# Designed miniproteins, single chains, continued (2): the designs that were tried, part 22

Each design is a single chain, and the fold is of that chain. pLDDT is the mean over its residues in the fold that is shown.

## One batch from the design tools (miniprotein)

Design m4730
Fold by ESMFold2-Fast:
Structure m4730 (fold): chain A 65 residues (1-65)
Amino acid sequence: MMSPEEKVAEAKEIVAKYSSTLEVSWRGAILLSGTVDNIETAVKIAKELVEKFGPGNVVLDFGIK
C-alpha cells in the first residue's frame, strides 16, 4: 500500500499535467483545493485520480473559474 507522502507526490504529478492552480494536500485522503479553468479539466483530473487511488482516497474541494 502507498504511504500518504507517496500518494500526494503521485497526485501532484497527475494534477500538474492539467493544472497549475490546484493544491494537493493530505487530510486522511488526497485533498485537491484551489481553482480549475473548466469542467472538462476537472473531470479529467477526477477520473485519473480516482482510477489511480480509488474513490475513497480522493477529496475534490476546488472551484471552477
Scores: mean pLDDT 78

Design m4731
Fold by ESMFold2-Fast:
Structure m4731 (fold): chain A 93 residues (1-93)
Amino acid sequence: SEEIKKEYEELKELAKETIELAKELLKAAGKDQKAISTGIGAALTAIGAEFQAELLLNGKASEEEALKEIRKSLETLKEVKEHLEEVLKEVKE
């Protein structure tokens, strides 16, 4: 349970960081459709990942199944955050 709690907390923090970065991109995007779609997509992915993890932890999933899916979501959000940072650099340059 401690390992799941730790990784769920890491997922929540990463989701929060991803949403804040997505908001920053959306504020900087102006009329850039690529930046707008990237920001919206990232925010929705983060919200979905946190919601999916909460459903697994509160549902009938085994601890092993929940941990496996949380780890997949962590990897996905890391990639999404990296892509957001790249697009934000392009918009600000």
Scores: mean pLDDT 86

Design m4732
Fold by ESMFold2-Fast:
Structure m4732 (fold): chain A 90 residues (1-90)
Amino acid sequence: IETKLPLTEEEAKQLVESAKELAKKSEDPSTFASSLTAAALLAISAIISGRHEAARAMADALIEFGETGPLSPEEREYVRRLGELLRKAA
């Protein structure tokens, strides 16, 4: 498949902020799960693109979603752990 143009640092940071706002407003479980998945994919994309600051910001957002989101205790721990791992990789 064709590779898209790499994200700039500014573009990556804008996507991070958009994902944070979307997840923060997501009260429905399905919407919350979709927002969380999008945030994780954006963090991975930022890491692969070498956008370390944006990747760390997204990892921090995932940790926050794991703490404050409408998740079960098991899901919250999983999401928080995922965020911690992404932050370490960034």
Scores: mean pLDDT 65

Design m4733
Fold by ESMFold2-Fast:
Structure m4733 (fold): chain A 100 residues (1-100)
Amino acid sequence: MSEEELNIQTLVRLTQLTAIKKVDQLAKEGKISEEQAKEAKDFLKEITDLILSDPTPETFDKAIEKLKEMAEKFKDNPELVKLFEILIETLKQYKTMLEK
């Protein structure tokens, strides 16, 4: 494991915690349902586990594709779409760090 891979794993975990906190806040504000919040949090954990099991640029591409599919599924909820779009851009930046 390189230092870059270790740093990426830390950034991915911090990103997951921030995203889960945002999902909980949206549910508390009534902007999403409790069922939508649970589905989004379960998905964020799945994506994080996927990346942490194999922190490669190819796995980041798979995670980004899954985030795009999730944004399409929740397209009627602009707050969730915005969160998933921010996560897509964040993962693209992390992928770039691994490719350097």
Scores: mean pLDDT 83

Design m4734
Fold by ESMFold2-Fast:
Structure m4734 (fold): chain A 66 residues (1-66)
Amino acid sequence: LKEKILELLKSGKAKILSRRTLSASKTSVVLELIVEDEEGKVYRVIVELDLVTGELTVLDAEEIEP
């Protein structure tokens, strides 16, 4: 699931419904995202964005639509 969500975010195909900052530093931010895929499935995703390299890491991902 995490890899699938990472590719979805990198490809720009995810619709971002909400964004919340969980933590922030000079070198990274941790975000909680609610994202919708092309099929209308909704996911809660925790990502870390490295501000130095621009790399996204998916820390957690769950589908919140049953």
Scores: mean pLDDT 78

Design m4735
Fold by ESMFold2-Fast:
Parts: sequence; structure tokens; C-alpha cells
Structure m4735 (fold): chain A 100 residues (1-100)
Amino acid sequence: APSQEELAEEAERLFLQMALRILHYTTDPAAQAEVEALLQEFGAAVRAYRAGELSVEEYRRRMRALLDRLLALGQRHAPAETHPALAALAERGRELLDRL
């Protein structure tokens, strides 16, 4: 079975894939700034979790909230045809976090 570290790293990889996909499809500077703000919050959560400053439950909660916010941003700013792929990445991320 994958370790907690491997599950967390894969969920983090999926978040970054979603962010890069949204940045690829958006030309709106305001939308780009919103993705950058989410990436900063993501980086802070990852660093705090790796430092032992966040419990597994708090890391899971924060990462799930970040995935949901990123998906909502993608649904507002990315083309409609990309939405099923973004939703699938978010769902896979949530499944990995639930296994922590």
C-alpha cells in the first residue's frame, strides 16, 4: 500500500497539474493572480505539513478546500470543454486525501 507521504505527494502533484492547466487556458490577469494566490496557500500548507506543524486531519481539510477553490476557479475561467478533466483531477485528489 502507498505510504501517507506518497499519497500526499500524489495529491499535491494533481493540484499542481490542475493549476498549470488553468494557467494554460486563461489569459485574464485577475484569474492568473487568483491561481498564484492559491499556489501560495498550497505551498504554505505543504511546508507546514512536512515540518510537522499540521496534523494529517488539518492538512487533509486544507488541501480539500484548496482543490475545491481551484476547481471553482477553473470552472469560471477555463473553457467549458476542459471542465470534465479538471473535475476528474479534483476528484482523484480528494480520493487520495481521504486515504491519508
Scores: mean pLDDT 89

Design m4736
Fold by ESMFold2-Fast:
Structure m4736 (fold): chain A 64 residues (1-64)
Amino acid sequence: VSKEKLETEVTIAMARIALALGDYETAAKALASDPRVPQAAVDAARAGDGERALELLTAHEEAL
């Protein structure tokens, strides 16, 4: 397992917690800091669409 893959998994976990708390700004900033995260998930978090952001992050993790 690469260090970069592990860092992305940690970033996604932190973003999920922020989304669950309704902190879309923190979630979007965390996701945007990692270039491996799909841009669509970052955009959904920035738009305040927590359900869509979580859906996209779950699909991405299942593909890792």
Scores: mean pLDDT 79

Design m4737
Fold by ESMFold2-Fast:
Structure m4737 (fold): chain A 78 residues (1-78)
Amino acid sequence: SEEDREKAKRAALGALLEALKEMLKTGKKKLRLETVVDGVPVVVEIEGDKAIVEVEVDGKRYLLRFDLKTNTFELEEL
């Protein structure tokens, strides 16, 4: 549903922001973070200028691909 998609997008972007803060703090160029945002399980993988975020809402899986160089992203239902 559109509501599930919006919930997935918010959780994914929230987790990505947390991961980016950790990268800035540590100076790491590669990071994997498993977390929960507003009860939603999220896995973030960042390498270089690209981030992949997997999120699950109500049994549906979503993939957010983020380009850190252009600040653009796409959300795909798996």
Scores: mean pLDDT 85

Design m4738
Fold by ESMFold2-Fast:
Structure m4738 (fold): chain A 87 residues (1-87)
Amino acid sequence: TVKEIAETLRNAADAFEKAGHKEAAELFRQTADRIEKEGLSYREAKRLALEVARETGLAPILSKYEVKGGGGAVAVFHREALRIKAA
C-alpha cells in the first residue's frame, strides 16, 4: 500500500540519519511526506520511491527496512534490489 511505501522510506531515513547520512535521510522523509500529503496513487508513490532509491543507490539496503502488510502488500524495494543485483 501507499502507507507501507511511505513507512519504508521513514524507517530507512531514521537508520541513515543515525549513521550520519543526513542528506539521504532528509530526501527520504520529504518523499514519504509527499507521497502521503499529495494523495498520490499507488503507482505514483511506487515510482517516486524507486526514483529516490535509485538516485541514492540505496535500493538494496531499503529492502531490509521494508514494511510489509498482509494480503497483497508489495515488496517494492526488494524487487528493485534483485534487479540491481542481476545487473
Scores: mean pLDDT 67

Design m4739
Fold by ESMFold2-Fast:
Structure m4739 (fold): chain A 65 residues (1-65)
Amino acid sequence: MREEALKLAEEILRKLAEEKGINSDAFKQAVEELQKTFGLSEKEARAIVTEAGTKIAREQARKAL
């Protein structure tokens, strides 16, 4: 669940924030998608989206995770 939520958040952030970085709109959209897809609370979804943003640089260097 958590790893799947992280991957979804990473995908959303890549699409929306590649040009501008992680802004409030991209962050909010990722949080909403995690809540809808995995039934997470806003607090839990926000924590996972923050982790996903940190992982994006790693995913760019290593697409294995």
Scores: mean pLDDT 70

Design m4740
Fold by ESMFold2-Fast:
Structure m4740 (fold): chain A 95 residues (1-95)
Amino acid sequence: PDRVAELLRGVAEMAKNGELELALKLARAARDAARRNGPGSAELAEYLDKAVEALEKGDGEKAAEYLEKAAELARTLSPEQAAAVGRAVLDAARA
């Protein structure tokens, strides 16, 4: 929860700073993990999808807005959902 929220806020900061390609890579990984972890993460997946769309359009400010909302929603995740999303973001950052 809190760690995943911090990771997503980090991605929002990357988007604001113009690191759009890295932010897009990490946001896609988070979105895909949220989608795979069942209906309890559906709203998180929706905001991450909106962030991905904004990043694909080059709108870092709008992407950061959606990523901040996703970070707040990440605090409501179960430990298992939080671990899955967090791992996906960290694995994408290493690749």
Scores: mean pLDDT 83

Design m4741
Fold by ESMFold2-Fast:
Structure m4741 (fold): chain A 82 residues (1-82)
Amino acid sequence: MTLEDLIEALRNAHSKEELREALRQLVELVGPEELSAEAWSAIVEAAARLGLAPEELVEMLRELGFPEEDGEIVVSPRAGRG
């Protein structure tokens, strides 16, 4: 599955569970690479479309292993996953 496929899945998600699954696959795919601005825009747009509050999205991203620094979600993983 490509990054483009995951961005499309994010935009077409019609439930929180579909959004979570697409995000989980995105985290696994990104690995040592940073997310593009387009990917982040798709995530935010999908969350808004599904009625998620920004805080709910941040919590979901944190649980799925997205890195965070200075109170912001970091696009590039610096410490690695483990």
Scores: mean pLDDT 67

Design m4742
Fold by ESMFold2-Fast:
Structure m4742 (fold): chain A 100 residues (1-100)
Amino acid sequence: SDEEFLAEIDALVEKHEARKQELIEKGYPQELIDEIDQGVEDLALAVLRKIAEENKDNPELQKKMEKVIDAIEKSTDPKVRRRALLALLQGRIDLAEKLL
């Protein structure tokens, strides 16, 4: 269910943020950690854009995916972006749109 999926990804996001904080406390620069995290997100978004572009036989799905990807890129809240990105990566396009 969407509720079970959201609970699972929220737990994963919280664990990821706790690990980032642990690395900062160990002396890793926050800028470097943020750059690596953003680089992984950018790669995932690039892959999703390529998938959308290749879905030419379903223009409605392609347009919907492109809209959601654009909204993720424009979101200023990293947690909101990550939740929507994870939903989209699992093909939960309607859920991803609702999370933005």
Scores: mean pLDDT 83

Design m4743
Fold by ESMFold2-Fast:
Order: structure tokens, then C-alpha cells, then sequence
Structure m4743 (fold): chain A 74 residues (1-74)
């Protein structure tokens, strides 16, 4: 399935999440950004307002789901 990630600058990244490995890859990329920047990085489901924290949540998203990337100081 295809999901869209909206970055803080308004750019949109299209990702395909079909497997556990792809979902893990996205979550690890967010952790990498947190380590590099010292900021908290979260993904919010634009339709529900839910914060995405797990592989199961990513795999449960419908095709065409839009996630907003939010950066905050820790």
C-alpha cells in the first residue's frame, strides 16, 4: 500500500508499506532523525490525529494514508 509523509516544510514523500521490513525501515529512519537532531520526531495520521509509534499501526493504515511528520525539542 502507498502512504504519503508530509514533512514540516510541506514537501510530500511517497512510500510503499507492504511488509514488516518496510514499516521497520520507516520507524528506524525517524529514530535516526531524532539522534541526529536531538529532537523528537513523530508521525501523525492526518485523518485520525493518532500518533504512529508501532509497526502494527503502520501496517493497519489504509492505502493513500497521509502522515504528518512533526519535530519537537526533547
Amino acid sequence: KRILVVRPDGTVEELEIESVEQAIGLLLRLIGKEIDTGQEVTLVNEATGEVITSVEQLLALPDGAVLREVLRPR
Scores: mean pLDDT 74

Design m4744
Fold by ESMFold2-Fast:
Structure m4744 (fold): chain A 91 residues (1-91)
Amino acid sequence: EPKKVAVIMGEDEEDIEKAKEILEKNGIEVGAVLKLGNDREKDEKEAIEIAKEYLAKGYKAFIVLAPQVVEADEKELEDIIKASYEIVLKE
């Protein structure tokens, strides 16, 4: 299977760091971290473009929100990854 790469989006540095640790413990590489600013659409488009670059390199790339990763149990995390991967593939 292709290697998994996550693009993390978040506002809070502590949540971003915890999300990164959780993803790395699950064998997921963190390819980029985007700190959310005042333009959500711009930040989301940037995350999608980064994820597409990783897809083009043969990675299974997806985007996650740091607080969602931190608050998720193992099954919820799997569902988040699957949903985000489908969005990145569709874009």
Scores: mean pLDDT 80

Design m4745
Fold by ESMFold2-Fast:
Structure m4745 (fold): chain A 64 residues (1-64)
Amino acid sequence: MNTIQRVTMKETGLSEEEVREAVEIARREGLEAGARKLVEYAKSRGVPLSLAQAKNALEAILKE
């Protein structure tokens, strides 16, 4: 697991599995689709995450 994934999990309270699923969706269906899924997970945990923040996090993870 990379450092950016760890930081994202710590700041959003999301699980490794939720972050991994969003990354896989971003790879298959595009960055916006993955970002939307990450926003849904964050919302379910009561964490306010914008679509722009989710896109930035996924882009940073995908650059490795």
Scores: mean pLDDT 74

Design m4746
Fold by ESMFold2-Fast:
Structure m4746 (fold): chain A 87 residues (1-87)
Amino acid sequence: MEELLRELEEKLREALEAAEAGDAEKAQALMEEIARLRVRLAEVIEGPDGPVARPLAEAFEERNRELLRRLHEAMRAIGVPSPPAAD
């Protein structure tokens, strides 16, 4: 769980750097990786470790709220749509 959240944070930072640099192709590819990581996170939350995973995921979103806001703004500025929520 913690390793998955760390990987997600690293990919979010890389996507922000690419988006702020105007590299739409790299930003879009990183957002696809982020979407896959969010699917994996959802599987952990829905699994037997869900009671432990859910508050960690919520704390992650709160801790990274500003990073996520900046990423969404940067992606919107370069014309890339926001990533879909994990199903």
Scores: mean pLDDT 77

Design m4747
Fold by ESMFold2-Fast:
Structure m4747 (fold): chain A 76 residues (1-76)
Amino acid sequence: SGFSGAAIGSIVDGMSFAKQGNYQQAIFYLRQSAQNGSKTSPDISSLSYRKLSDILKKNGNTQEANQYDQLAQSQA
């Protein structure tokens, strides 16, 4: 129930897929990272939400991106 390597692994995978342009997989793994770190690793959750916001803005999903930006600030 402490922070886990799963949250770190998910953010690394998510960012790797984003660099490849595979945004569906990037979003999936970044959501898992945010979920796994939500109460145990708020720094990882904050970073994951910011990366989600960046990708969603690139895809034109500004409303969901803004929600993740606010979640990132709340977790920081």
Scores: mean pLDDT 76

Design m4748
Fold by ESMFold2-Fast:
Structure m4748 (fold): chain A 110 residues (1-110)
Amino acid sequence: MSLLEQLLKAYDEVAKEVTDEVKQRFSLVVSFAIAVAPEEVRPIVLKTLTKISSLDVDERLKYAKIVLAAMLAFIKDPEKAQEYGKKILEATSLEELDKLRKEIVEDINK
């Protein structure tokens, strides 16, 4: 299973239910995503994750945002990664994040 496939699975799991087991797996998967991020994109991923940590939002929404921020590690264009990071931070529902997830995955596969 690729790192991107692991992130996609993690997103589906947290969108359904946030468990302690999912939280433990997140720390490793997010760390690997940061490590493989292009040098120009890595600061954007880190800044987005830091901003998510300060958000007063429900746990499911918060962890879904963390996974999408980690997926930005696979975006080659730093300007595009920054646009997605902003949208991740501004999203107020899982429905908005689901739409954004589809856009991010399509961009990664191009």
Scores: mean pLDDT 81

Design m4749
Fold by ESMFold2-Fast:
Structure m4749 (fold): chain A 84 residues (1-84)
Amino acid sequence: SAEEEEKAREALAEALRESARYAREKGKEESAKILEEGARQVLEAKTVEEAIEIAGKTIKKVAEIDPEVALYASEKVNEALSDF
C-alpha cells in the first residue's frame, strides 16, 4: 500500500541518518555528509525500489572511504527493511 511504501522510505531515511550520526561520533564527517544526502534522496524517491537503490549507492560511496561506517549503515538498512 502507499502507506507501507511511505513508512519504508521513512525507515530507510532514518537508518541512513542514524548512520550519519554514528559517522560523526567517529569523526567521519565526509561519510556523515554522504549519508545525510542519501537520506534526503531516499525521501524524494517515488518508489520503495528507487529508495533501496539510492540507499545501496550511498552505502557503496561510504564503503570507498570508511568501510566500518558502511557496514554499520548496511546493518541499519537491513533492520529497517526487515519490518516490511
Scores: mean pLDDT 87

Design m4750
Fold by ESMFold2-Fast:
Structure m4750 (fold): chain A 83 residues (1-83)
Amino acid sequence: KEELRDSAIKSLIDTAKRALEKFGEEGKQIRSLLLSSASLLSMGNFKSAATNANDAYDLAASVGDTDVAKLAKDTYNLIQEVL
């Protein structure tokens, strides 16, 4: 459980870095959602963390970044496994 949480947090931070590099304002929003999700996971708020990760996935998919969208979705699924 803790291993999975730590993996999800690392994945969110790494994905947030990639999002910022590729996009302007939308990339900043994706990064903010991913970093907020990581912070919520560290606080034990898994439900809100999952919501923010899913919102990041939706936004990344809407702007056509399939790589960032896939990473956000994979992390959302990891968070769901610890709920």
Scores: mean pLDDT 76

Design m4751
Fold by ESMFold2-Fast:
Structure m4751 (fold): chain A 87 residues (1-87)
Amino acid sequence: NLTDLLNKAEELANKVSNDEVRNYLIARIQSLKEKSLDKVIPQSVLDNAQSYLDSAEKKLNDKNVSEIEVVEDIYEALKILEEAINN
């Protein structure tokens, strides 16, 4: 569900080492939680966002992958959810 996805995004964002980037992502996720309270999101959109968060989690566990790529995956997941919430 959307709440579980946003909670996962927040868990991943909290593992980002750059304080400014981490705080930005957390603020964006909190904004989405507030905006999503009255929204029903299609399962296909949730599945797409989940795939990016799963990618971010795998990259966080890979020491050969740049944290920038993790942030990019989280960003893409949030962008997908923002588009759906605004429709």
Scores: mean pLDDT 85

Design m4752
Fold by ESMFold2-Fast:
Structure m4752 (fold): chain A 61 residues (1-61)
Amino acid sequence: ATFEDARRQLERVARRAGVPDEKIEALLEAATSTDELFAIARAVKAHPDASVEEILARARA
């Protein structure tokens, strides 16, 4: 999968989970790699109400 495909997957997962657009933008901005984008998408799906910082910590664990 490409970086762009991973970005679209994160957006799709987050919007379906009811995450606010501002939070989605912050997560996309913080991501540094394709693998991290997929990890962030998994963290968002598991914990949609967690803060940006908490989601990033989970994705990077």
Scores: mean pLDDT 81

Design m4753
Fold by ESMFold2-Fast:
Structure m4753 (fold): chain A 65 residues (1-65)
Amino acid sequence: EEAEYKKRLALADELESGQISGPELRNRIIDFGAPDDISKYKAYADDYEAGKLSVKDLAAKLREA
């Protein structure tokens, strides 16, 4: 869905610019709406918080169509 893709792009930009906190990151992912997308991007956010993914890698995954 175009709206979900735009939300992912906005989140990626905010993440790279440092404009988003941990709680906001989680809430923005939940707002994607689709359970599979929420689960997928939550897993990426968990890897980022665990130090397994960089900010750039997480942002790149969010920008994937």
Scores: mean pLDDT 75

Design m4754
Fold by ESMFold2-Fast:
Structure m4754 (fold): chain A 114 residues (1-114)
Amino acid sequence: LFGEPRPGLETVTDLEEAKELARTRPLIIDSLGLLVSDLPTLPAPLVVLVDEGVLPETVARIRRLQPGARIILLVTPDTPEELIQEHLDAGVDAVLQKPFSTEELLALVDRLLA
């Protein structure tokens, strides 16, 4: 509502770099609350990584803003089953347990985008 977000311009610069990287491969991003409103501007295919500390309501918002996105929940061995289920109910497509390798992440991304 106020016409000059100079702090927002710095965030937008990072977003433009993300768009550039997406031109040749699927874009993989961490879900930061600050970037959720910018998700509709990102090109497909899009994969969003969310940590267990991200609220299920935020996951539901990501799904609403970017219906074609694939959402991966990052969990630890100690993450409660109830919390995992709440995120799955909110729109998470897959769960990946930490620690994981880059190869495990990329294999899951390839499977989700197939």
Scores: mean pLDDT 63

Design m4755
Fold by ESMFold2-Fast:
Structure m4755 (fold): chain A 79 residues (1-79)
Amino acid sequence: MNEEKLKEALKIAEEADAEAQAAIDAKDYAKAAEILEEAAKKLRELAEEAEGEVKELLLKAAELAEGLAKQARAKAAEA
């Protein structure tokens, strides 16, 4: 059911946001990248099982998480 997929995605996003923010505040950009990469993977897996508008939202959420993870990886590499 698409509504269940959306609820799972929101939980993944909220948990990842909180954990990644804590890592960034600690200047542990490598840890932040790992958290965001794992969240993006889970969101893409949920998107494969979802349909229509929910699938599109999950794919966009995964792409945003992937983008943030790449930025965090770049920060870690610059240190």
Scores: mean pLDDT 82

Design m4756
Fold by ESMFold2-Fast:
Structure m4756 (fold): chain A 76 residues (1-76)
Amino acid sequence: LSPEQQAEVALALAHMAGALVKLEARRYPELREELERLRREAMREVEERVRAGDVEGALEVVLRLIRESDELVERY
C-alpha cells in the first residue's frame, strides 16, 4: 500500500472503531460520558498522527481505543 492508501485505511479503521464505541455508549448510559471522551480523544490523536504521516502510530491509537473501551465496559 502507498502511504496515501495506508492513511485511508487507518482513518477507515478509526471511524469503524469509533462507531463501535458510540454503540457501546448507547448500551451503557452510565458509561456514555467516559466512552465518548475516549472516542473523541482517540479520533483527534488519529487525525494528528495521520497528518504527520505516522500511520503506525494512528493504528496503535485505534487499538488502544478498542482495548480501553472494552476494559471500561468489562470493569463496570
Scores: mean pLDDT 84

Design m4757
Fold by ESMFold2-Fast:
Structure m4757 (fold): chain A 97 residues (1-97)
Amino acid sequence: AILTSLLDEYSSVLTPQQKELILAGQLSELDPALQTIALGLQYEALGIEAFDKKDYSTAAENFHTAESLLAPILGSTHGLLVKPSTYDALSLIRLTL
């Protein structure tokens, strides 16, 4: 699943137990920053699904939302933001073709 693959990339910021809570939807057991990361990852997963379906406008919107949620917590230059930022840019390029 897309969300599972994204969580695997977050091993530097999330423990295995925190990843399981996110997959189970038990976000109330996480601190507010981790809840925001979980929400950001849900938007990133929706963006990837939309991109794979060639719905580039929905993809761009979801990736932009993911970046706005994740950047304040991770820092705007964090490597984990490269993927959603790249997909956001690619989605916008596809819309101009």
Scores: mean pLDDT 85

Design m4758
Fold by ESMFold2-Fast:
Structure m4758 (fold): chain A 71 residues (1-71)
Amino acid sequence: LSEEQLEQARQGLLNAAKKIKDPELKEKLIELANSDLSFEELLQRLEELLQTASGDDRVILENLLHEIKKL
């Protein structure tokens, strides 16, 4: 993956965090966006977070994961 694709993934995480209602989930997304994790590690962490999400927050994370997987 290019640096540009990683930056797009991080920006996606930050934009999703703005829409998330659960404060703990919001904080975890911001932490992921500011991490030095590889793309594969970011995907794994995001999939783990998706398992804890419900309602509107889950839909936001599902859409984010789908977008990031296209990079």
Scores: mean pLDDT 82

Design m4759
Fold by ESMFold2-Fast:
Structure m4759 (fold): chain A 96 residues (1-96)
Amino acid sequence: SEEEKLQQAEEFIQKAKELKQAYNENPSVELLSGAIDAYDEAVGIYLALNKELPPSVKQELQELLQQAEELKPQLAPEVLKKVELLKKRLEVEDQL
């Protein structure tokens, strides 16, 4: 079921991209939080499988995390925790 898990990760990435696009068109904390949650799920799957994140996913995630910094005071504590964990995961990936 590694292929099934990668398919799930791809579905989460697609969901994250759609939420990020919706956020760019009409900004809301809910849409930004949803995109962060979807990327967190996808990244978690890649890490569990010991697979490197695709470069396009790393770039999209870095852009999203920069947007999250601008709205940091408006984000829920659980979302902020996910943002910090995703930043640390990207730092590890960039060293590979």
Scores: mean pLDDT 84

Design m4760
Fold by ESMFold2-Fast:
Structure m4760 (fold): chain A 96 residues (1-96)
Amino acid sequence: GGAAGRATAAGVAAAVNASPNATATVSGNTVVITGADTEAGRNLVAGVAATVSLSSAATATLSGNTATITFADTDVTAAAAPGLVGGAATLAELYS
C-alpha cells in the first residue's frame, strides 16, 4: 500500500528541508511543515500548502506557521509527484 502518497510526502519533505526557513517531518502519507518565525518561513509554508491544494492528489491545512499535508495513495498522486516535489524545491530555494 501507500507507495505513491508516501514517496510524494518524502520528496516534498526533503525539498522543504533544503531551506533553512522550514522543517518538514514525514509520517506515512502526511507531511507536517513548520516554518521559522520569519517572513520567508511563513511564505514558504503558505506557498507549499497553496501549491499542493491546487492538486487533487493532496489535502492541505494551514495554521499559523504550520502546514499539514496528506497525499492520497492514487495514480493521480504518482502523476503529480514530480510537479509537487519540484514546486516545493523551487519555493525552498526562493525562501532560503
Scores: mean pLDDT 80

Design m4761
Fold by ESMFold2-Fast:
Structure m4761 (fold): chain A 71 residues (1-71)
Amino acid sequence: SAAQQAAQREEQRAKDELDRVKAKYADEIAALLKQAQQAFKEDKKKGLELLRQHPVYALQQRMVELRALTE
């Protein structure tokens, strides 16, 4: 049915997005570790703020959402 085809297309899009987000997450973690180490040398509070503000946290949350849609 058209509804079944639409659902399968949405699942495939979610899987494709999950793969892209996973790759971006790996890159962002490497960058975050370098930035956090440098910031912690200057000010521990600034280092903690960078960890919370960094895109890696949004990417991790997005991966959890996408996994729920594909399972």
Scores: mean pLDDT 69

Design m4762
Fold by ESMFold2-Fast:
Structure m4762 (fold): chain A 71 residues (1-71)
Amino acid sequence: MEELERELERVVAGVEKLAPVLSAEALRTLADREIAEIAAQALKDGVDEEKVRELVERARRRVEEILARAS
C-alpha cells in the first residue's frame, strides 16, 4: 500500500516537472498509462481494490490540477 502511494506520487511529481516542456495532451496520456500500469500491478499484488481506486482517483485529480495551472 505504501509502495502504491509512492509510485503514484512519483507520477504526479513527474507531470509537474514536465509541465513546462510537454503538452497537456502528452502529459495526460503518459500519466494515464503509468497510473493504469501501477494500479494493475497493485491489484495483482493483492492490494485492496477500494484503496487502489481511491488512490488512483486522487492521483488523477492532482494531475488535472497541474495541467490546468500549466495551461
Scores: mean pLDDT 82

Design m4763
Fold by ESMFold2-Fast:
Structure m4763 (fold): chain A 99 residues (1-99)
Amino acid sequence: VPPPSEAQVEEIRALLREAYPDLQDLIDTIDRDLLLILKQYLLSGKVPFNKKYRNLNTDEEKKEFAYRWLTTHPSDLENDDEPIDEELAERLYRLLTAD
């Protein structure tokens, strides 16, 4: 899996800062390595460390996982039942699965 470019990292960070300016500290942790790991989970459809997201079989499940991965602390992923911003999730998923 090719690692995301610096441009893709900045684009994802910009989208998240635009939607959630109060999450700056969390957004600032997003780097190429974090996005590469996320991209690998989305392409494989498997997240073995998390029972809720262990198998990502649909595009909608992958979009929800990507959104929550980027906006929620990893320890809270299994307990995060808040509604997602479906438009933002779609945009993030497209950027992560682009070349």
Scores: mean pLDDT 73

